# Designed miniproteins, single chains, continued (5): the designs that were tried, part 10

Each design is a single chain, and the fold is of that chain. pLDDT is the mean over its residues in the fold that is shown.

## One batch from the design tools (miniprotein)

Design m16333
Fold by ESMFold2-Fast:
Structure m16333 (fold): chain A 98 residues (1-98)
Amino acid sequence: MKTPFEEILDRFIEEARKIFEDYQAGKLTKEEALQRLDEVIEKAREELSKYFSPDLVDRFAAEARVLARKAINGEMTIEQFVEALRAVGERVKAEEAS
């Protein structure tokens, strides 16, 4: 059964993936892609704040922003971004459970 965290993370990944695909297709500028990614990160942060501590949510959002910037700058692939973001999510979730 998917937890609320897993459902929020899955929606975030799908929305971010579409933004990266639109950017790679030349439909978005780098600035527009970063703005849309920030909006998706803030949306995920607001949804996560219903279930998790502010410190964990803030850390997730901060790390997600770093990863998104690296992906847009070509420092990682979309696949590497998704893997890294899922790893951050699992780490944050484990700390909340501890």
Scores: mean pLDDT 80

Design m16334
Fold by ESMFold2-Fast:
Structure m16334 (fold): chain A 72 residues (1-72)
Amino acid sequence: SLVERIEELTEKILKDPNDMKTIKELAETLAELRRRDPLAFERVATRVFSRLKGTPAEEPFKRELIKAMADL
């Protein structure tokens, strides 16, 4: 599922917070979740932001998510 993929990608980023390819994939997968299931997106995105808070991935992830969600 998209939710399971997001969790897997988040774990990878926590192990390597400078992995820009995985950060971009996480952002794109979350944007897809928002299109398919907005309620699940709210719950899952909150957890992702909480887990990435204070890591080097926090700000790059926010930028990539904004780009992926540009049609909002």
Scores: mean pLDDT 86

Design m16335
Fold by ESMFold2-Fast:
Structure m16335 (fold): chain A 74 residues (1-74)
Amino acid sequence: MEEKITEEDVEHGKKVAERLLKLAEKYNSQDAIDHVRKAIEYLEKFKTDGNEEYFKKASEHLKRAYLILEENRK
């Protein structure tokens, strides 16, 4: 059977999303909040459907949120 993404990867993604969401709220970055919320939505879709495309989309949104927050830190 195909095991491209592990349950550990999903758990890690959720923890990263929670951390980034708190940081985005602290900095009042609506763009970062929106990207994190989309990432959480895609992680939930992956958990329901198992489609790795959703996990990739979640990871992309988390990366975008991270970059926005790093820019906001200056």
Scores: mean pLDDT 78

Design m16336
Fold by ESMFold2-Fast:
Formats: sequence, structure tokens, C-alpha cells
Structure m16336 (fold): chain A 54 residues (1-54)
Amino acid sequence: GVKVTGYLPEGTSHPYLFTPRPGSYIATDPKDPRKVTAGGYGTKEYMENLIKQA
């Protein structure tokens, strides 16, 4: 599955859209952690729920 992190990795496709802040999380492609599939502000559960809706 995708991994949720508290930061945007260097080389991320959408760094200007998903600026990391306290409480921000991103999900990345398990094959390429530099590719962001989801991002936002909130809990890990919130991010995981967004991924399930895709």
C-alpha cells in the first residue's frame, strides 16, 4: 500500500500544493516515494480515508 509521511520528499511532483506543516501528511506511490498520490492537513486516518475513496 501507499505510505503516509509528515513531509514532502525532494523531487515531489506537487511540492507547491502540499507544503508540509505540523499535522500535514502525504501519501506516496509505493514504487516511487517521490510521486505524491495524496496530501493534506490532518490525521493519518484522514489521509488513509482519502486514498480509499480514489
Scores: mean pLDDT 52

Design m16337
Fold by ESMFold2-Fast:
Structure m16337 (fold): chain A 70 residues (1-70)
Amino acid sequence: AAARQALEQAIRDRILERAKEAGINVKSVRVHVHADGTVAVHIEVENDSDLTKASQIAAEAAREVLAAHR
């Protein structure tokens, strides 16, 4: 539980950092790490035209954090 919460926080922080660097305004990010290691990310952006780029950033951030955790 605590370890998964730490991963969820790390993924969320990485997504927000990368989105800020890309100039994307994020409304909300929810990250859930399942016991089997799969990750669910729900991201909302202020401008829907940024959604595709935000989704790419979220996927890359999750991959990077999971790779670093191993």
Scores: mean pLDDT 79

Design m16338
Fold by ESMFold2-Fast:
Structure m16338 (fold): chain A 96 residues (1-96)
Amino acid sequence: MSEEVKFWLKSYEAEIKKYGKGYDLKLPDEEFERRRQADLAIVDTMPLEEAIELAKKLLELDPNSAVAYYTLAHIYEKQGKLDEAKKYREKAEKLR
């Protein structure tokens, strides 16, 4: 895991510790979309394998993170794994 990924993961862990698991579900729609967009932008700059491992780690930390599920859906869509992408997107939408 790269230094950049470790830094982002630690930041995510700190937010979960401060605000609790599923905190992103309590965000106003505008703030939720901004965070989702930011996560997708970070993932788009990373190697695909590293992005997958990061998203999985986010879900290990917070299984109720809709943002993490949207991030996984985006990654699988970029891999051409449309069935997996759909499953994770549906999971994220059910949590909202």
Scores: mean pLDDT 75

Design m16339
Fold by ESMFold2-Fast:
Structure m16339 (fold): chain A 72 residues (1-72)
Amino acid sequence: AVELLKKSDPKEVIKALEGQIELAKKVAEKDPRAKEVARLAEEAKKAIEAGDYEKAAEYLEKADAKAEEVAG
């Protein structure tokens, strides 16, 4: 995860996270657990903007685990 983030364009990663946050917010209208997915994705975005790719990877892993929990 950290290696992929270092090789990725931060703007493209942020754009992808913004899309995931929007989707999670829509799912949160039906399932409140998706609100936590959106929060973790927003924290990952902030970490990338700060250049903290290790912290961003940690938040992304937590967001993915929570998203799987919501998806079933």
Scores: mean pLDDT 75

Design m16340
Fold by ESMFold2-Fast:
Structure m16340 (fold): chain A 62 residues (1-62)
Amino acid sequence: MKLLAKARYDYEAKSEEELSIKKGDELLVEEIVDETYVKAKNLKTGKEGLVPKEYLTDAEEL
């Protein structure tokens, strides 16, 4: 699945598997991993990793 989302809040990665994001960053959601996390790419930094769904705009539709 490919879906564009925006960061609602700043999030700091807690592990190498997670992605740090800043509020307003554009993200490409690549995969729904579980009920809490998606795999996404930050289009500003080019990095990818896991982010909590609740930190993304329109995450409720994922």
Scores: mean pLDDT 76

Design m16341
Fold by ESMFold2-Fast:
Structure m16341 (fold): chain A 82 residues (1-82)
Amino acid sequence: GKMELIKKAIELLKEALKYLKEGNYEKALELFKKALELLVEAGVITEEDAEEIYNKFKKLIEEGNYDEAIFMIETLIDKLEE
């Protein structure tokens, strides 16, 4: 159901955060994308929202702005756990 998809998305976001902090940016991006896909399936965000969020996150990683990328994941987790 919707709640199980959200819970799985949170788990993937927490795993993405771990890989991001370890410097494994490829794995962080992969897990972040999967989390956003689950949020679309859950009806929490649109496909357009997911694309915008993913592109912003990817740009932060590409620019070496890792602190902002970390903050972005943490903010999403906090919002989903409300």
Scores: mean pLDDT 90

Design m16343
Fold by ESMFold2-Fast:
Structure m16343 (fold): chain A 77 residues (1-77)
Amino acid sequence: DAAELAEALRRGAETARAMAEEFRKAGHTEAAELAEEAARLAEEGARAAAAGDIERALALAREADRLAEEAARLARE
């Protein structure tokens, strides 16, 4: 439901922020910036889900996931 999706996206944002902090500490600046952007999109998605806009929330979740994957890829370079 919308509440479960909103909570999942809030947890995703927390995970992405933690990832960004670790990448920043390791000197992976570009990866950290992408992870921060993923966190912002997940937070926006959580707000959309809370407002009942499930389609927007899912679109933002997919975009956040793509950025998080790219951040992890860059951190391995």
Scores: mean pLDDT 88

Design m16344
Fold by ESMFold2-Fast:
Structure m16344 (fold): chain A 76 residues (1-76)
Amino acid sequence: LEEKRVEITRKILDAMAELAEKHGLPELAKELREISKIPDPQEARDRVQELLDKYGLTPELKEEIKKVVEKVFSEF
């Protein structure tokens, strides 16, 4: 279901952006929101991976991102 995949990807990115803001990373949050505008979910995922690798996220942030992704998937 193409629409559902796009919606899930956008929800994950929005939630990750909120986490980035809470952790004092407003630039990361802005970049994540820009990626959420990409219509291709696969391209968006590739961009997110590159961005997260660039920022060198702490284990704490990685764990919180995992929980957010898990929560969004549980809603669908």
Scores: mean pLDDT 74

Design m16345
Fold by ESMFold2-Fast:
Structure m16345 (fold): chain A 65 residues (1-65)
Amino acid sequence: SMEEIIKEVEEKLEEAMKLPPEEQQRALTEMAVEMHDRAIKENLSFEEFSQINKEAIKKLKELKE
């Protein structure tokens, strides 16, 4: 489940970064809300949620370079 969530987040980040800058911020915010809701529904541990966030931040930095 964690690996699937990471893959989905990375794919959504790639799509979000194709949007105009003003739409990127909204898309990223909506993704954060959706990921938080999914973490609650799937009862993810703090460690798993932290790992997902770490991978998302890494991917976002790579896409902005």
Scores: mean pLDDT 79

Design m16346
Fold by ESMFold2-Fast:
Structure m16346 (fold): chain A 75 residues (1-75)
Amino acid sequence: MKPKNVEEAIAELILELAKEGKSEISIEELEKYLEEKGFSPEMKKKALEIFKEIDKNKDGKVTLEELLQYLAEKL
């Protein structure tokens, strides 16, 4: 099942990263972003699990390219 809220958050992150000239974001920054968007602890945990799966390097960072790849894979 596609988590519509998380996919929307990913799309918004891609746009914000592009506007700020950033090519990546840390898992810690992602957690703060989700908190600011008012995600519940349950939804935040689910979103973080998805972001960790996107983090192919397992270095605690997610690139704009990895986010785009995830959306393309899920459609």
Scores: mean pLDDT 71

Design m16347
Fold by ESMFold2-Fast:
Structure m16347 (fold): chain A 64 residues (1-64)
Amino acid sequence: SELKKIEEEYEKILKIIEEEEKKVKEELEREGASEKERRIEEEIFESLRRMAESIKKLALKKLE
């Protein structure tokens, strides 16, 4: 079903975001990043998650 496909793609996107966030966090820790730099990183990944949810919501609305 289209619903299942949308949910599966959304879950894949979230996993990709989580993996990239972990990599970036490790790199920032290695480089001795400031609290301000870490905060910016967190905001970027939070924005990516919101974007993914927005796309999912629009796709689901199209099926209604």
Scores: mean pLDDT 83

Design m16348
Fold by ESMFold2-Fast:
Structure m16348 (fold): chain A 64 residues (1-64)
Amino acid sequence: MSPEQRFERLSAEYEAIQDKFSPEQRAQLNELFRKAAQALRDGNEEEAQRYLDEAEKLIEQVKK
């Protein structure tokens, strides 16, 4: 899956369950998505994937 496709999937999952996140977790996740989006704009796909990996880990912890 491309980093852009991962971004879309993870943001959709976050929107679906965003009320399960604490304010601190939402702030962290919003920052991770911001950094991932910036890395994608800069053409740094590897860095974008690192931020998306962190976002996915946080979503999975809450989704349980």
Scores: mean pLDDT 83

Design m16349
Fold by ESMFold2-Fast:
Structure m16349 (fold): chain A 84 residues (1-84)
Amino acid sequence: LAALREEAARYQAKKEEALAELRRALALATDPEVKAYLEKAIEALEAGDYEKAIEHLKKALALATDPEVKALIERALALIEEIR
């Protein structure tokens, strides 16, 4: 019974870390299309729609040119895949 709380806590921590990385990417991004996909990904992730969040992040990653923005998106994708 304690195991369910530990799993929920780990998923919440990874979700919060992914959201933090995405908010940093959004702050650094200059391309309006990249910003739009990052905003959609953040909304999907907050709603618990991990499939939709991953889809929007892959689109943002394809359009992003800034290496720092790309790295933040890639880290967020890795975290979301672990909780999906």
Scores: mean pLDDT 82

Design m16350
Fold by ESMFold2-Fast:
Structure m16350 (fold): chain A 105 residues (1-105)
Amino acid sequence: KEELIKVLEEAIDFLRSLPDLAAVGYAIELERLLEKVKNTDDPEELLKIAEQAKSILEDAKRHLEGARDFLVEWGVLTPEQIDEALAKIDELIKRVDELIEKLKS
């Protein structure tokens, strides 16, 4: 539970740090999941929340990949910043996957 809270808090802070309105939208979705985590100790509910968090992070990754040219052309993010953001999202997805496997055990 505490590890899932930590990953969600790090993901929220990271996405909110991006100068991209869609990334803020994903952060808001994760904030809703964080409140659910705080209000449950049921392993099955925690597993469902972790799976939903992974889905949101995968959606955020697809958004950044699909919007790369637009974000660069409008000066919202540099190519290097997008590559760093994608690497961070991949790290967060991996951490959530590890928590999902622990919750299944």
Scores: mean pLDDT 82

Design m16351
Fold by ESMFold2-Fast:
Structure m16351 (fold): chain A 63 residues (1-63)
Amino acid sequence: MERTSLTDLEKQVAMLIAKGYSNEEIAKKLNISVGTVKRLVDRILRIAGVSSVEELQALLRGE
């Protein structure tokens, strides 16, 4: 496991991405801006070592 801490918000975003929600839907559910969601997604991608949301979804679902 990477020596990188995720906030609870980043974990919630990752969970919603795994469920197939769009950035706009995630923003609405968490009461934050779409820009904030995009920033969090970019961080999660960097931490997970993947280049796309599709790869991230596969990683989160694949275990």
Scores: mean pLDDT 76

Design m16352
Fold by ESMFold2-Fast:
Structure m16352 (fold): chain A 61 residues (1-61)
Amino acid sequence: SEDTEKGWELLNQGKYEEAVEYFKKALEKDPDDRFAWYVLSLALEKLGRLDEAAEYRRKAE
């Protein structure tokens, strides 16, 4: 999705907090987007939010 692509761009720029916002926005529109769950978990790991990252990674399968 558009929001997932923007989040991925921000993640690659090191803007992890902004990336999380866009990935969450993507998942509000499409909660079955496994890629969005996966990259959200990566961004949360970069922020040290390890419990949330582990939970969301499970949703990515």
Scores: mean pLDDT 84

Design m16353
Fold by ESMFold2-Fast:
Structure m16353 (fold): chain A 65 residues (1-65)
Amino acid sequence: MKEKVIELIKEGKFEEAAKLIQSLSDEELEEISRETGVHLEFLRLLAAGHSPEEAERLTLERLLR
């Protein structure tokens, strides 16, 4: 599962990745962040059920606080 999510992210398929990422642990999200360069907070928001657009907006808002 984790490897498939990494592949989808590298291909820019964030909506498909978001569906799979909801089943992953926080430790697996940290590994995906390290492998893909995508921000860990963004991945956690996707895992929580947010859309890619919403996750990006919320990540930026939280980083600016």
Scores: mean pLDDT 80

Design m16354
Fold by ESMFold2-Fast:
Structure m16354 (fold): chain A 61 residues (1-61)
Amino acid sequence: SPEEARRQQAQELLDAGERFRRSLEKKSEEAYKEDKKKGEELLEQGERRYRLLTEAAQRVL
């Protein structure tokens, strides 16, 4: 059904956001050891991407 298709699409967006956020959190931890500001920037980038994908998922539902 169209509703099931929308729920599936929303879930895929959420899953993609979570994977991306986790990837950048890991990179942020490594960068933070050498350059605190670079680590903070990577963390902020991950949070922004996660937020955008979450908002996209809400629009699809």
Scores: mean pLDDT 81

Design m16355
Fold by ESMFold2-Fast:
Structure m16355 (fold): chain A 64 residues (1-64)
Amino acid sequence: SERLRALAEEYLKRGEEALKAGDYSTAAKYFHQAGVLAAIAGDEALLARAVEGSQRAKAGGGTV
């Protein structure tokens, strides 16, 4: 779904903004939502980006 991909990209963007702000818990939540949407959309590239973002957020001390 194009809508699900667009929404996943929006959550990825918000996750990156939260990482830049040092808000690792908020970043983890945004990347988690992006991953769920990417998986439903069947977009493996977006899912990989969301997983990488989640790992970066978790390494910084964030949790879902």
Scores: mean pLDDT 84

Design m16356
Fold by ESMFold2-Fast:
Structure m16356 (fold): chain A 59 residues (1-59)
Amino acid sequence: SMEDIIKKIKEMIEKGFSDERIINYLIADYVTETNQGITDELREKLRAEAKKLVEELKS
């Protein structure tokens, strides 16, 4: 759920993980949950969305 994702991001921020590591985790988690590969276009979109979410949670 979105709440679980937000909780995990906050935990990773608290532990001092880099933004890049957090973003990569979110993309990997999405791929695992869907049991599907992702296109380069979808990967870039997910990266942008994950970056925005991390920035919002640090505010």
Scores: mean pLDDT 76

Design m16358
Fold by ESMFold2-Fast:
Structure m16358 (fold): chain A 89 residues (1-89)
Amino acid sequence: MKKEEKKKELEKLSLEDQVSRAITLFNRLRQAYGTNAPLERIKELAEELKLVVEILKKSNDPGLQQFADALQKEIDSLLKAAEEREKKK
């Protein structure tokens, strides 16, 4: 699915559902990394999770914005680790 289509679907969810989706996707991302899944799969999960992060950052809740910022940093760190692992043959 295209990035814009996924974003529109996520925007229809409540903020509570978006937080639950973020936790589920982050756990899938961590599992994909831990099980040495293809880099492309890890990138797909990270991009989907980043859409949820973007929506949470637009909320009026400072706690959700802080959660989104922390999650974004963990996603970026994990992607960097996955790319470095793929670079090492």
Scores: mean pLDDT 77

Design m16359
Fold by ESMFold2-Fast:
Structure m16359 (fold): chain A 60 residues (1-60)
Amino acid sequence: MSEEEKLEQRIIELGQKALELKDEETVKLVVEALNALDEKNYEKAKELIKKAEERLKKLE
């Protein structure tokens, strides 16, 4: 699996968790990460994924 595919899978998993928790801010971070991935800005996508993960951790 390529780096792009791995990042996409992480974003999908975070998106599902965000929807389950109904947290609009995490959904926004996931959408921004997906947009960064579409632009092939992997560094920004990773940053946004990290922010989403940190937010989800605080919600649990």
Scores: mean pLDDT 80

Design m16360
Fold by ESMFold2-Fast:
Structure m16360 (fold): chain A 65 residues (1-65)
Amino acid sequence: MLPVIDAELTPEQQREVERLAREAERELERRLAEAEARGASEEEKLEIVREVLERVRERLEEILA
């Protein structure tokens, strides 16, 4: 089993965090693949990574609130 996070999360919060991480990873993979297919620059790829990470951060803040 994956180790529990040291943030005193409830089991429900832990499951939501795991789901969020999995969804974010899939979204990032898909968006980067689409960007590569259209010949996007390294700068545009970094922008995609930043956008995905920012959304993950906001959703984590909502889950932990």
Scores: mean pLDDT 77

Design m16361
Fold by ESMFold2-Fast:
Structure m16361 (fold): chain A 78 residues (1-78)
Amino acid sequence: SNMEKAWELLERAEELVARLEEAVRNGAPRSEIFEILREILRVMREAGKLADLSDPEFLERMRELEARLQAIIDAIRA
C-alpha cells in the first residue's frame, strides 16, 4: 500500500538523519553533509506525498524527525 511505502521511506529518512548526525559529529566534508541532507529532503518529500496525513503515529514520527533535522541544521550554522 502507499502507507506501507510511506513508512519504509520514513524509516529510510530516520537512517539518513542518524548518518547525518554522525557525519556532523565526525567533521565530515561540507559536500558530504549537503549530499546527505539533499537525500533526506528528497525521501521525506516522497514519504509525505504517499502518507495518510491523518495517521497520528506517522505524524508524530515525522514531527520528531523534523525536530532532529532542525537541531542538526542549527548546529551546522553555529
Scores: mean pLDDT 85

Design m16362
Fold by ESMFold2-Fast:
Structure m16362 (fold): chain A 55 residues (1-55)
Amino acid sequence: SIEEVEAELRRLLSQLSPAQLAELVAETVKWQKEFNGDALKVLQRARELARQLVA
């Protein structure tokens, strides 16, 4: 669900550096255009990138 993805993403975002956050924001803007505003797809991709950046 969207709420579960948002909750996990929020937790991951708190662990990122300012530089990593800037990278994630840039990619999210690109994905919003590519997925024609499909919020769930954008959030899932953002969560996946955030997981990779934290690891």
Scores: mean pLDDT 81

Design m16363
Fold by ESMFold2-Fast:
Structure m16363 (fold): chain A 68 residues (1-68)
Amino acid sequence: SLEDELERLREEAEKLIKEASRAFKNKDYDTAIELYREAKALYEELGDQDKVSVLDAAIEYIEKAKAE
């Protein structure tokens, strides 16, 4: 069903966020940014604007951390 498909996309996005957080803790900033971007694309497809905003903020934060 559509509901099952949307739930699968959300589960995939959450897995990507966990992987991105792990990469960030390891100071692998490029990997963290790419994984957060992938999660953001899934939440954009889900129409979850709150999650999209949170992920945009996380990406911006890591980009600034890379510049230091």
Scores: mean pLDDT 88

Design m16364
Fold by ESMFold2-Fast:
Structure m16364 (fold): chain A 65 residues (1-65)
Amino acid sequence: TTAQELLDEAERLLAEAKTPEDVLRAGDLVVEAYSLASEAGDEELIARAKELARRVGELGKELGV
């Protein structure tokens, strides 16, 4: 699994999220993707992971996570 694949799945989960579980799963994927992107030195994927982490936080507040 690549950082890009993890971020794509996280973005899909966030777009369709209706439960706290969806948001928590998306957050887990973003953390894993950030770790992989940081190890690879991929600045584009690092930036994308940071942006999705912010979206996870905002949606989490809406769904009580």
Scores: mean pLDDT 81

Design m16365
Fold by ESMFold2-Fast:
Structure m16365 (fold): chain A 64 residues (1-64)
Amino acid sequence: ATRVTATAIFADGSTVTLVENAPLTPEVVREAYEKAVALGATRMRLVAESDGVRHEADVEVRPP
């Protein structure tokens, strides 16, 4: 199964871990994104791992 770690990134470059080593599901990604929006983050980084292979994706966080 693929696991994901999501990190919120703020305009000043500070970071907050939103979810760590969680199953990669739409619900987990949505929950992490909603937390990033609530915290006022500008970007969310997703790191997914499956069988030792790492994939990274950056998502822009926009105000509602």
Scores: mean pLDDT 80

Design m16366
Fold by ESMFold2-Fast:
Structure m16366 (fold): chain A 94 residues (1-94)
Amino acid sequence: MEKAERIKKLLEEAAKGTVDEQFKASQEIVKIVPELTDEEVAEVIAAGAKAGMHPFTILSIAQAKPEAVPLAAERLRSIPEAKFYADALEKMLA
């Protein structure tokens, strides 16, 4: 079972939906996140931000594996449209 691939698919579908649908998707992702590597979690967070998911949804995923947050924030800072998410993650760790 390719967990990262499953999560990316769930994320893509959620990004097309309402904030409530994005939140429900984040709850499913959060259940799997502890089983992922820091690198995989950083990819999921970056993909969600690029897709325009609500910042609260991104924060919920990040809280499930705080160790991945520095990597995720670094990736988000490299994306101009996602800078706001990087700032939000950094503030969560402060």
Scores: mean pLDDT 74

Design m16367
Fold by ESMFold2-Fast:
Structure m16367 (fold): chain A 74 residues (1-74)
Amino acid sequence: MKEALEAEVEGAMAMIGLAVKLATEGRNPELEELLRELAEAIGRLREAVEAGDEEEVKRLIEEIRELVERARAL
């Protein structure tokens, strides 16, 4: 569970960073889409954790990490 919590925290921090950029820039469809993808992945991770689906949890952790890396590149 530690890795899932870490992924949620990293994802949430990335979302905050993207939201700040969006607020200062006005409109950016790429940032808006990435923010949406992160929110969806975090939601799915929570559902997988509650369902006890360890394989899906591991997959979603990697997905969130990839999205966080993309967010850092913007």
Scores: mean pLDDT 81

Design m16368
Fold by ESMFold2-Fast:
Structure m16368 (fold): chain A 103 residues (1-103)
Amino acid sequence: SMMARREALKEEARALAERADRLAAEAARLLTEAAADPRSTPEIRRRLAEALRKAGLARILAERAAELADVDLERAEELLREAQALLEEGERLLEEARRALEA
């Protein structure tokens, strides 16, 4: 039903927002550590900064998707897909930076 579809979207939006908050927290922590580490490169810091930025954008899009679920479900679903793509890219950048710091 349309109601079940809206509720599922709102739950997914909440899950993506929580995932974005976790990515932002980890990226910020590693960026702070990298700033003090003489082994860190500008490339590592750039990847961490980009992960943090993408987490912030994904958070905003997930919140907007939840708000739009009751008025424009199709647009809400589109924003949710954009939020997911940003999170996947941000998580990839975080993991690449983490691996580089371990080397």
Scores: mean pLDDT 90

